# Designs tried in a protein design run: designed miniproteins, single chains, continued (2). Part 31

Each design is a single chain, and the fold is of that chain. pLDDT is the mean over its residues in the fold that is shown.

## One batch from the design tools (miniprotein)

Design m5056
Fold by ESMFold2-Fast:
Structure m5056 (fold): chain A 101 residues (1-101)
Amino acid sequence: SELYEKLKKLEEELAERLAKAKSFEEALELLIEGLKEVFELVKPYLSEEELKKMEENIKKMEELLEKYKEGKISEEEAKKEFAKLHKEFGEIVNKVLERLE
């Protein structure tokens, strides 16, 4: 319950920041920063395997942002790859929330 309330507040704050983003790069930076905040909140409830998967997922998101900044990947390709990583991240968060019920 308390974890869910904290996560919902982070989601609302992130949505406000994203609404003010001036570029895809800024939006992607804000999304990654928000997911790192989510990670810190769920970290005490993660198994060793889940912790490693989330750390690897965040690293891949950061690498994706760097590739986009360097012009090595298109906005469309970056969006597709990020959406996949974000979905995988969200699945771990949902499993944590289900265990705390």
Scores: mean pLDDT 86

Design m5057
Fold by ESMFold2-Fast:
Structure m5057 (fold): chain A 80 residues (1-80)
Amino acid sequence: GPIPKPTEEQKKLFDEYLKRLQELADEAVARGMDPSEAASLVVAGTLRLIGVMLDGGSVEEIKAEGDAYLAQLEARVAAA
C-alpha cells in the first residue's frame, strides 16, 4: 500500500509530540494567543509529523521534525 505501517516506537513518539504541541498551544492561549490560531498551529504540526511517517521516516526523522516544529512554535509564541 502507499502508506507504510508505523512502528510502536513511531506511534509513541507521535503521541508524545501531539501532547507537547497541545500543551504549548494551551500555554499560548493562556498567554493571550487566539484559540483559533493555537488550534491551527497544532493542526500544522500534526500534519508535518504525519507527512514524515507517510514517507516512511525513521524515529530520528520524526524526532528531528517534531523538535524543529516545537522550536518554531515556541519562537512564534514568544513573538506574539
Scores: mean pLDDT 80

Design m5058
Fold by ESMFold2-Fast:
Structure m5058 (fold): chain A 91 residues (1-91)
Amino acid sequence: SNEEIIETLTKIAVELGIISEEEAKKLAEAYRDDPAALVRELTERALLKGGVEAGRRFVAALEAAGIPQDLVDIARAEVERWEGWLKALGL
């Protein structure tokens, strides 16, 4: 269910230090009907806080938690986009 997926996504993000428990509650309410948009938001926050390594850890945690493959693929695509931007900037 969307509720189960969103709860799992926000719990992982809190455990990895991407967001606080208070932010998790707000994001769960805001993205209640759009787990794909929540995955994009959480992946972007991971990348901003810890770069490519943090993004890859988030993707691995989603896979380990049994998150649907389509949502895992969204997270992976965001990490690959970030890596592409870094390469374009010579970083």
Scores: mean pLDDT 89

Design m5059
Fold by ESMFold2-Fast:
Order: sequence, then C-alpha cells, then structure tokens
Structure m5059 (fold): chain A 69 residues (1-69)
Amino acid sequence: MNLEEARELYEEGRELHREGKTEISEEQKEVLKEIAEKLREIGERVDEYLRLKREGKEEEAREALGDTK
C-alpha cells in the first residue's frame, strides 16, 4: 500500500458517508465535541481534587472543586 492507494480508500470512505449513510448531523458533531471538551475540564479538576485528598489537603481539595482558578 502506498499514498495513492491510501488516498483512494479515504475518498471511498468519504463518498459512502456523503451518500446519506451519515446519521449524525454536523450540529450533533459540534455538540459532542463541546461535551467532550467540558468533560475533559471537569476531569482535570477531579484529578486535582483526588490528588489533594490523597495528600491530606482537604481545604485545598475543596477549593479545587469550587474555584475556577
């Protein structure tokens, strides 16, 4: 397989998607992307909270959950 063959496979994949086999609209894709981004930010705060709790710093852990610092 070379670049030409890889390109042909990707173009065939796009054609199948554009031929109405895409059930997910562009609007749904944008919503899912934004949800994923927000979940990542929440995950980072939860990780910081868990790390602070593991170190016994309960006051700092509370601030990490309630503050957008």
Scores: mean pLDDT 64

Design m5060
Fold by ESMFold2-Fast:
Structure m5060 (fold): chain A 68 residues (1-68)
Amino acid sequence: SALEEEVVARAREAVERALAAGASEDEITRLVLQVLMDFMAANPDTPDEVVRRIAARMREVLEEALAA
């Protein structure tokens, strides 16, 4: 969905900026978690199925960033 694409793209952009600024793995992990938590707080009625898909994609963003 557009909502899923938007939040994942926002996390990816934030991670790329943090990496360029020399952020640690812990800082990048906290940043990704904060993006997810902010999304959940703004969208409290989001179905568990959608939250799980977003969380899985956030994990992929984090894994790609930390593998580079």
Scores: mean pLDDT 82

Design m5061
Fold by ESMFold2-Fast:
Structure m5061 (fold): chain A 86 residues (1-86)
Amino acid sequence: SEEAERRLDALRAYLDELKKNSKKLTPIQKAVQELVDLIRKLREAGKTEEADRLIRELFDVLNAPLTPEEKLKRLQELIERAKELA
């Protein structure tokens, strides 16, 4: 959806700005960046429904009341699924 695309672009802009103002990304921020890049590749390959689902799941993980370790585990699971779809 257009809203999911806007949210993804906003997240990417946020990560780029964070990179400019910080010398190193955290493990969670790095995993988010990797997943965002994979989602973009899926959209470019015409797998828009799969990409949109991954965007929703990404935001669900980020907004969930999980520990940093649990969030990282969930993000890694999403990265693996995105790679399998690529």
Scores: mean pLDDT 80

Design m5062
Fold by ESMFold2-Fast:
Structure m5062 (fold): chain A 90 residues (1-90)
Amino acid sequence: MSAADAAAEGARKALEEAKKSKEKSDVYAAVVARLTIYLEEYKGKDEESTEKLKEVLKEAIEKAKEAAEEDPEKKEELLELAEEGEKVAE
């Protein structure tokens, strides 16, 4: 498994575990931030692995936006991270 594939799988597992956690907003924020950094590092190296990272980042962005609607204290941080992630996912 490539490093990018491992990062994508790890992120998906973190998102799934976070769904029932009181820390879901923190986990979603961390996943978006980490995948954004990873995607910048892997851009242009392996297109197939980059596409997998983009898809998981898009999933994390949507979850972060949903969490932002339920968590007013973290809404601004989650939306800012989602916006930055969207720029990298394109």
Scores: mean pLDDT 77

Design m5063
Fold by ESMFold2-Fast:
Structure m5063 (fold): chain A 69 residues (1-69)
Amino acid sequence: SAAEEGARKAYEGAFNGDPVSAAQHAMEGARRAGKEGADKAAYGAVLWGNIGGHVDSAMAGSTAASKAY
């Protein structure tokens, strides 16, 4: 599903030290799969973004994804 794909991309992107791309996938998940998909993907991006040291980008993307939809 779009929600599942968005969540997976957010998790993998953040885990590989690319939370910006992960946050972008969270936003796409919101657009296609609605709020639940956005929340899953955005949460993953924020959580792993903090570990990767890119918390600002992950947080901005997460907030934008949640606010957009």
Scores: mean pLDDT 58

Design m5064
Fold by ESMFold2-Fast:
Structure m5064 (fold): chain A 68 residues (1-68)
Amino acid sequence: SDDELRKIAEGMIKAAKEEGVDVEEVIELLEKGEYPKNPALRAGVAEARKLGISGKELAKEIRKLLEE
């Protein structure tokens, strides 16, 4: 659902900031269909995948949240 997508995206933004990873780098990896190396960010991608959310959809939601 849109609420689940938003929660995962918000969690990934928080994890990137806490781990000192550039959020823009995470977005670029997801848009390319690649996986972040950081375990917390990988967990977020795995959760999204279980819900049928693509890396591209996740990247789009992260970009949207950064513009809010």
Scores: mean pLDDT 82

Design m5065
Fold by ESMFold2-Fast:
Structure m5065 (fold): chain A 62 residues (1-62)
Amino acid sequence: RAEKYAEGLTKLIEQMPLSPRQLSQLFKDELGVELSLATAARLLELRRRGGDLKGELIRLLS
């Protein structure tokens, strides 16, 4: 289940030019999950660096 959410979120983050605040709000609105601005910024940095965004999301949602 966490893997399915991580896959969808990875696609969404990769398709949208989001700020940390916007990503945090998106998690709250779409998933009911409160995401700190620090964690949101870290996820966006992983995307910019071509890191394992899906793996990090699985870790956060598990």
Scores: mean pLDDT 75

Design m5066
Fold by ESMFold2-Fast:
Structure m5066 (fold): chain A 85 residues (1-85)
Amino acid sequence: SEEAIEVAKLSIKDALEAGATFEQIALGLVNAEPTTEQGIAGLKGMYEVGKELGLEEEAKKGLKIVLEKTKNEKIKEKAEELLKK
């Protein structure tokens, strides 16, 4: 949902301001073993925050971490889609 994406974006921005990298945020997302909906919201949040902050390449590194480490096929598919943009 759009609301879940906005919540994810705020959490990602807070983590970045606290000194976390997109890769660390991505590892945290994977380790939380999210539902498909939570995982997709986290991926979309990372993509959108990367674009908003001019950190597209750093966000892409986080998306690649989720792609490599997630066991959820739908989350993996969404990470692949976002990485092709």
Scores: mean pLDDT 87

Design m5067
Fold by ESMFold2-Fast:
Order: structure tokens, then C-alpha cells, then sequence
Structure m5067 (fold): chain A 91 residues (1-91)
């Protein structure tokens, strides 16, 4: 169903965000951080589209809408952390 498809997309984004968070914590070079940032930006674009689709679907539960918004927020926080780490390494 459409709802099951949306739930699966949220799950995939959550798993990708977790892996990127781990990579971000372990990253020690500007090159690694730039690659991570590019992946985060791509996932933010995907999450933004997903949030719009979930909000537009009248059959989407309040819980599903909340989960979609939370994954977009998590990715946005990861982007901010990546920028901070880049600035620290640049001194």
C-alpha cells in the first residue's frame, strides 16, 4: 500500500541517518566531512519530498507525519554538526 511504501521510505532514511552519524563521529579529514555532507544534503532533499508526500496524504496517521518530520530534523542536525566539525578542522 501507499502507507507501507511511505513507512519503508522513513525506515530507510532513519538507517541512512544512523550510518551517516557514525561516519561523521569517526571522520578526521575535511575530505571525509565534505563527502558526508554531500550525502546528508541528498538525504535532506529526499526527506523533504517525503514529508510533503506524507502531509498531502489524508490517510497518513499523525504518528507517520511525526516520524517523517523527525527524520528530516535529524538529518538537518547532522548537517549542522558536519559544518561545525569542518570549521573546527579549518581552525
Amino acid sequence: SRIEELEERIRRLREEARRLRERLLEARTLEELEEILEEIDRLIEEATRLVKEVIADPSASRELRKEAVLVEAELTLLRMLAYIKIQELKK
Scores: mean pLDDT 87

Design m5068
Fold by ESMFold2-Fast:
Structure m5068 (fold): chain A 64 residues (1-64)
Amino acid sequence: SSLEEELRRLRALRDALRETTAEAVKQAKEMGSDQNKLDEATARIQARLEELERQIAELEAQLG
């Protein structure tokens, strides 16, 4: 179904963004960033990941 195809696409995007987030966190820590600086550096990527996770959960619920 188209919902299953969308779910596969969203999972792939989530996995790609997880990698980007991990790299951003590593870079921030290497720069000696405090917790607030880390949050600033990753906030946008984390917000996108949370959005994808919510969309994935909604589609999984629809599929059963």
Scores: mean pLDDT 78

Design m5069
Fold by ESMFold2-Fast:
Structure m5069 (fold): chain A 112 residues (1-112)
Amino acid sequence: DERKRIVQALETMAQDELEHARQFEALVPELGEFAQRVAEREREIAELLREAARAVEKGDYEKAVELLREAARLEREHGEEVAQWTGSRLPLDAGEQAVRLLEHLARQVESL
């Protein structure tokens, strides 16, 4: 079932974002405001992904696509911010992979 696979993928991504947010919240005493900002962004993305999953379940595909595109935008910005802070391309590349996955899921939803 394609709809169920899309919903499961979105729920898994949201759970991963929340897990990462909790890890960064634990680092706030050591890394300060940046760790708090990372955690907040990850929670925002998780919320959008959960809302997108609910929209797919309800058959509101236009809303789901809108939410997925917003999540992709935040993933790109998040990857750029973390890359800038760490001086590493790994967060930027990871963010771009997440963006491509979310854009692919949005196209799958548009095809439902």
Scores: mean pLDDT 85

Design m5070
Fold by ESMFold2-Fast:
Structure m5070 (fold): chain A 95 residues (1-95)
Amino acid sequence: DEARRFLKEVSDFLARKPPTREEIYEVVEKLLELGLISEEEAKRIKEAVDKSPEELRKMAEELYEKARRLHDEGDELSASAYVLLASMLDHLARQ
C-alpha cells in the first residue's frame, strides 16, 4: 500500500515536471527503504546522475530492461519502481 502510493506520487510528479538530481536521490532512497530496489542498484543510480547524457540514456535502457524482466516474473511493484527510475534518468538525459 505505501509502496503503491509512493510510486503513484512519483509518476504524477514526473508528468508535471522534469526531476532534479536531488529529487532522484530522494526517490532512490525511498525505493531502497521500501525494498523495491537493491542497495547495489541504488548506488549505481546515485553515481549515474552526474554522468553524461549518453551514459544516463544507457543506464535508463538497462533499467527499462530490468523492469521488463521483473514484470515477466510477476514482480509488478519492483517493475514499476525501475520504470520510474529509468524515466527520471531519461528526463535528465533530455530523452
Scores: mean pLDDT 83

Design m5071
Fold by ESMFold2-Fast:
Structure m5071 (fold): chain A 81 residues (1-81)
Amino acid sequence: LPESLKKRFYSLPEEVQEMTGLLISKRLAEEKNDEKTAASVQANLDELIEQLKKEGVSEEEIKKMLEEAEKLAKEILEAEK
């Protein structure tokens, strides 16, 4: 990975880092038509989101975190090509 992407990843909150990793794993499983793995990863992502809601994080904040995680996941996947 480029140095800039590594630095950006490790500068994010731990929850956004975890979301990014889960989104990458889900995308790779979907590309391989591995529905079981994709469903398992989605369940882990859903559980993380529910935990954040239980801790008092607003739906708007969660949406912002997911948008940042999706952007970074896409950049990482594009950089590995």
Scores: mean pLDDT 82

Design m5072
Fold by ESMFold2-Fast:
Structure m5072 (fold): chain A 82 residues (1-82)
Amino acid sequence: MELSPEMKELLAEFYALLRRAMALRAAGGELSPAEKARLVEVIQKLIEAFKKELPKEEYDKFVKELNELLRTHFPDIPIPEV
């Protein structure tokens, strides 16, 4: 499936923030409050865009994988229910 340029940009930013958070955690640190807020914003935009662009079964799989990833690495970040 071909994603829009906006979706690709959001995914790139999401993975960049995720890698940064993991690297900081390994060093005993964490994302700044501003970076955490941006991560939540990017996640919300990704969920909305994927809901619009993906078939239901692929969207449901994406949400499940995202929820598992966030629960494992960011248990304090609120995950939107869908």
Scores: mean pLDDT 73

Design m5073
Fold by ESMFold2-Fast:
Structure m5073 (fold): chain A 81 residues (1-81)
Amino acid sequence: DEEEKRKKEQMELARKKREESRPAALAFMFRALGEEEAAEIIERDGPADLAAAAREAAEVLRREGREEAAEMAEAEAEEAR
């Protein structure tokens, strides 16, 4: 039906915007790695300032002993600058 087709088109547009949005992609990556707190920081604060959000996520990950994930977040913060 047209309503379902419009909903699918809207979801496709939202997916494309999320894929083009680095914060959403980075948050998805951290969720896939099991780093829920880092993903939440990026998802909430990343759209306004990805570099700051990624740096904060890296700090949280480092404090939790998640060194590899912290390095990934730090690299993303550098790229966003």
Scores: mean pLDDT 75

Design m5074
Fold by ESMFold2-Fast:
Structure m5074 (fold): chain A 76 residues (1-76)
Amino acid sequence: MTPLESALNILKTLLASNNPLTAAQLAKATGVSVATATKILAILAKNGIISSSASGNSTTYSLTNKAAVKKLLDAI
């Protein structure tokens, strides 16, 4: 799986979720390693596509703009 394909699957999973998800949950849903999911999530967060929030010893991730991400995924 390419990094781009993994990133798109992560975005699609976040779009389908009503709650913020951890890197472990996203890795399980997309079939990538937790390390790969964490790396992709860090890049997406730096670019403002997703928001990260610390909760205890875990970091959760959510989309900053669900409508914009849906339009982007529909265009690909």
Scores: mean pLDDT 78

Design m5075
Fold by ESMFold2-Fast:
Structure m5075 (fold): chain A 100 residues (1-100)
Amino acid sequence: DEEEIIKKIEEILKNMKITVEITIPTSYPYLEHIEEKLKELEKEYNMTIKVTKDPSLNWSDEEINKNILEALENAVLEALEKEDEELAKKYKEEMEKVRK
C-alpha cells in the first residue's frame, strides 16, 4: 500500500512540473550537499527548485532542515490536491506517520 502510494505520487509530480522555492542561510554547513540533492530531485521528479541563499539569516541547522522539508512537502501536497484529493489525504497521513 505504501509502495503503491509512492508510485502514484511520483507519477503525478512528474506530470505536474511543480515549482518549489526554498530559502537557505549561506552559513549552512551542508549547503553544497543539499543543493546537489535538490538538483537530483529536480531531474528525478521533473520539478523546478529555486534556492535563495540569504546571508542575513541566523537559523539553527534544525530550523533550516525543517524549512527545506516543509517547503518540499507543501509543494508536493499542493500538487496532489489539484490532481487527486484522496491521494493528497493519504500523503498527509504518511507524512504524519513519519513524524511519529
Scores: mean pLDDT 75

Design m5076
Fold by ESMFold2-Fast:
Structure m5076 (fold): chain A 58 residues (1-58)
Amino acid sequence: DLIKEADELGKLLGLKESLSEIIDKLVKNGAFSSEEEVEEWIRAYVEPLKKLYKVKYE
């Protein structure tokens, strides 16, 4: 579940707003035309952050 992973990373990074809340606002405002675009946006932000976070421990 990409949204849950995004929220967990947001908590680790101390973000003011949850990533799921930001995504919901963007969807409501018509920033995405499809569910696939939302998923790509989440991956574009979540996966690089995960890799960066993990790299420090390897």
Scores: mean pLDDT 66

Design m5077
Fold by ESMFold2-Fast:
Structure m5077 (fold): chain A 77 residues (1-77)
Amino acid sequence: MKAEELEKEIRKALLELGIPQEVADHVASVAALGFKAGVPIDEIVEAVRELLKSFGVPDETIEKAVEKVRELLEKAR
């Protein structure tokens, strides 16, 4: 999967969880850049968790988002 395609898939998944577009766009971009740079999936997932928490996303939503992002990153490898 190309990083651009992965970014779109992550953004879509975050939006479906009710995460605001600006937050979803930023988080998806960071995750896709980390993937393109060869950062380990665990480190990308941790960065996504910290970003969502910094934007005030509820813990329950963060856990669902992190799980979905991990799934998409694993499929892209």
Scores: mean pLDDT 84

Design m5078
Fold by ESMFold2-Fast:
Structure m5078 (fold): chain A 108 residues (1-108)
Amino acid sequence: GRAALQAIVNSAAYLAEKAAKLAREMGDEEISQELEEVKNLLRQAASADVDTMARLLEEAQKRVSEIQKKLEELAPKYGDIAKEASGYARQALFATQYALDKARELAA
């Protein structure tokens, strides 16, 4: 149902926020800001109508996928903190992908 979908989208936003905090601790302000923008898109998606939600989730999915890859590439330089940030970004990506599929089902 819609309430369960909103909960999943809000969970994805929380995971993106955790990744953003770790990126700040690494000293990567750019990646932190990109993850905060993804968090804001996901929070906006959670409160939107289903068609707008699907569009915002598609944009968030594209952005978090690129950010997750950047964090994986930084793991050799920053170690465990970059791996943990990448892990949270990857979880946010999977939650966003699942939510997008469910939003599209509800829109159909």
Scores: mean pLDDT 89

Design m5079
Fold by ESMFold2-Fast:
Structure m5079 (fold): chain A 70 residues (1-70)
Amino acid sequence: SPEEKLAKLKKLAESYVEKFPESLKDPAKLQALAQVVVESSSVYKLLTPEERLQALKKILAYLKEKSSQV
């Protein structure tokens, strides 16, 4: 389901943040990180074009929320 795919993308985003915490400190890197998370994910090929755009927006919002907590 879209919710399950989004949950997998959020877990992948958390893994990237743990490896590259400096990405949260650089606003310019947040959008690039969100795109890398979505596009490098094993679920990317399972997403429709519309789902890919929604996933990118939701992961970017999630990363912005995490960056405000750092």
Scores: mean pLDDT 76

Design m5080
Fold by ESMFold2-Fast:
Structure m5080 (fold): chain A 87 residues (1-87)
Amino acid sequence: DKVKELQLEALDLMEEAVRYGIEKALELFPDDEEVRADVEAARAKLPAQVAAMRAKIEAGEAPDLTEEEIEEMKEKIEKEKKELEKL
């Protein structure tokens, strides 16, 4: 199933981008306790959220998205990550 494969690829890219964003936030705001608290909370929740989404995709319970919509999401995720890399 091409849609399922694309959704799993998008999930992997999203996880990578979120982890990268977490590291960048800590790098840019090392002494900001509010940023640190938010980032630590996000980091703690990420594995469970990714696992839940992966399970839904594999079970066919994920939202019914077209291949085009999934590809657009992947492109957006990659663009956001590249913008973070410039910071």
Scores: mean pLDDT 77

Design m5081
Fold by ESMFold2-Fast:
Structure m5081 (fold): chain A 77 residues (1-77)
Amino acid sequence: QELLKKAQEVEEQRRQKEQELTQKYQELLDKAEQYLEEGNYELARDYYMQAAEVEGERKQFTDEATAQVQQLKQLAA
């Protein structure tokens, strides 16, 4: 029961963090698109790289949280 509750808490934290990172990703993409439209390819590339870093962080966190939830559920069974 305790392990299942912890799994639920990890899943909830994953959802919250994923939403935050998704918002940051969109903001960076919007900035990249703006600079691309202005012909400032240097800044557009910089913001795209920052967006890729945020996406990487989101994926890493999601993968780790998913593995932890799976392990906790197996231990609770």
Scores: mean pLDDT 79

Design m5082
Fold by ESMFold2-Fast:
Parts: sequence; C-alpha cells; structure tokens
Structure m5082 (fold): chain A 61 residues (1-61)
Amino acid sequence: SPLTRTQILIRMYQIARDTSEWLAARMREKGRLDLADALDADARRIDDDIAALQQEADRLS
C-alpha cells in the first residue's frame, strides 16, 4: 500500500541521516571541518525529507 511504502521510505531516510551524522563526526575528528559541516547539512536536509514523508504517512492513514 502507499502507506506501507511511505513507512519503508521513512526508515531508509532515517538510516541515511544517521549515517551522515556518524560520518560528519568522524570527519570532524580528522579535522575535515568543511566536509563535516557539509555532511551535517546533508543530515538536516534528510530530516526535512523525513518530516515531509511523515506528513504524507499521516495523510494516508
């Protein structure tokens, strides 16, 4: 169903966000501050996508 598909997408995006946050922390430890900031920005963009998908899931419920 569209709702089930949306819930799967939310989970996949959550994994991608967590991966970006983890990698940002690793890059910060290595002094790669510009890359760490870019990865944090990617994680925040993914959070916005998750919020939109959660609204769509609520609409489909």
Scores: mean pLDDT 89

Design m5083
Fold by ESMFold2-Fast:
Structure m5083 (fold): chain A 55 residues (1-55)
Amino acid sequence: MEKAKALKDVKAVGSPVATIKKGDILDVLAESSDVWEVEYKGQRVLVGKDYVEKI
């Protein structure tokens, strides 16, 4: 599974809503042009692609 690093603290849209911290490592589940679906601490959340960098 592809990994990404958070570039900023962001509130990701999901259930429940998650606050991702700058420097957190995320597993990338799916990508679209504007948002990525990522796994964060066992939760599936959407994050803006500009806030993360692939590792």
Scores: mean pLDDT 74

Design m5084
Fold by ESMFold2-Fast:
Structure m5084 (fold): chain A 95 residues (1-95)
Amino acid sequence: HMEELRRKREERERDLQWAKEAGEVSIKRAYDNLGEEGKKAAEAALYFVLGDLDPETREELRKRAEEIKKKLSPQAQEAFDSIYAALKHALEVRR
């Protein structure tokens, strides 16, 4: 049981680290396409991915992401959905 909890934590740490690195790349690409609004959309998408991976911070991260999303244009919200889906897909393919 304790050994299983340690393995799950280590796997989550690796997934979180990968998500942060992939998120940085996505933020740069979104900025190139939509400027500051694209950057915010990508940051919100990263917060959702991090919250999906870490139940302990999920509520806080999702709340922050939702606050960002409320201020985005419809185009930037579509960018959020696209980036979030892409990051989740890449995480599954990586596994």
Scores: mean pLDDT 79

Design m5085
Fold by ESMFold2-Fast:
Structure m5085 (fold): chain A 63 residues (1-63)
Amino acid sequence: SSHTERGEELYKQGKFEEAKEEFKRALLEDPRNTRAAQLLARSLIELGEEDRIYEELSTLLSR
């Protein structure tokens, strides 16, 4: 999705908080988007929020 592409651009620029929001939007559009899920997890790790990975992905993927 366009959100996944935008998120990847932001991630490459080190804008991890903005990248996180774009990957969340990608997963809201398609809960099966494995690429967006992986990059959301990586963005959370970069932000020091790895403890939130399970909560965020469970909420977005269990729809």
Scores: mean pLDDT 84

Design m5086
Fold by ESMFold2-Fast:
Structure m5086 (fold): chain A 98 residues (1-98)
Amino acid sequence: MLKEVLEAGLELVKELEKEDVEEILEEIVRIGKEMAERGLPEKEVALELGKFLAEKFNKKLEEKELELYGKAAALIAGAMLAGRSLEEIKERLKELLE
């Protein structure tokens, strides 16, 4: 896993801890499903997820940073849907970043 995705994931987890995580998770899943049904490439899905979250958290990010944020969001959403808590994801990200 790329260090930049893990760092973006750790920042995203900290923002999610301040918000209604269930509502944001539902929106991530909805966006991902709609884009997958349209057959869009993974890069475009990541950019759209990154844009959504950057706007939600009032962050100004460039295209590369939006892609990393979107990739991190997809991984976190997948882990949460698999039954992992936000705290478990946070601790795992810290361990992987050393």
Scores: mean pLDDT 79

Design m5087
Fold by ESMFold2-Fast:
Structure m5087 (fold): chain A 94 residues (1-94)
Amino acid sequence: KIEEIRELFLKAQQALREGKYLEAAEHLKKAAELLVELAKEDPEAVKPFLPLLREAVEVLKQLSKTVPEEQKPALEEAIEFLEKAIKEIEAILK
């Protein structure tokens, strides 16, 4: 799981650099899903990834203001998904 999560963050960063914002959002949603699972199995292992998830939310929020109207709903959905995942992980960690 840890290697898969790292791969997804790298793919998201690459997609963002290439202007492929919807692909980046998809990779980040999958990373967040796996991080929630990881938090339930190994809470200590998830802690280094929390700052990355928080940064991803901020990046997507900025992008949602500048992307074409047709892409905005998908980015907003991804932001909500990531924010829920962060809250769930924080609840698991206490």
Scores: mean pLDDT 83

Design m5088
Fold by ESMFold2-Fast:
Structure m5088 (fold): chain A 89 residues (1-89)
Amino acid sequence: DAEKVVEISRKVIKENPEEVRKQIDSAEGEAARELRLFVEVIEEGREKELIELLERIKEATLPLLEAGDYEKAEEVARKLLEEFLKKVE
């Protein structure tokens, strides 16, 4: 349900801008950059690309999460996110 996640994210960003800012401000290095770009992609109306990314992450990570391999799931998600960010930038 990638579309639902993006819809909720947009609503949260719009209704809670101070909380989103605090999360960006409290993040360091790469995490801060990734979160900022995520917010920008949603605000710029590039949700289709983000929905596709979230669906790919879900498909790749769900079997790993079900097996309890959280570390591997994190690695796969990180790799897909980095590939997406390079394409968007």
Scores: mean pLDDT 71

Design m5089
Fold by ESMFold2-Fast:
Structure m5089 (fold): chain A 68 residues (1-68)
Amino acid sequence: SMTLSKKEQELKLIAITYAVAKKKGISEEEAIKIVEEVSGIKIDLSSAKKEEIEKTIKELEEEYAKAR
């Protein structure tokens, strides 16, 4: 199953927030607002270490590249 734990869901949402900010050329603050409004989930960027966030972003980018 593709069911994620709460911690994994939070980490993915944080990674998506950074990816949205980078792709749209907007601030992380604006990206948080978009992701929170779409997901209905409150995001705390401080809940994850930078290293974990960067690893998750890379995994998402690789997954996107393979799906192209």
Scores: mean pLDDT 73

Design m5090
Fold by ESMFold2-Fast:
Structure m5090 (fold): chain A 85 residues (1-85)
Amino acid sequence: MLREAAEILREVAKHLTPEERRKLLGYADMLELVAEQIEKAKAAGDEKRYQALVDYGRKIGREAVELMEKAGAPQEAVDRVRALL
């Protein structure tokens, strides 16, 4: 889910201004890092950490969606990212 959202952000970033691209790529990198930490928490059986990381990833994803909407990204891409959060 979060890795798939990150990939959509990277694809959308190709069509944005250099400033918007850098910000959106930053969100994509954060989502990938959170996804990696989620996998580690799941493997460790740390349910509390797992839930906190899922909530944090959703927060980052929502901030990325707000940037996409402000930047005029395609509605289909925005909807796809929202569905993965």
Scores: mean pLDDT 87

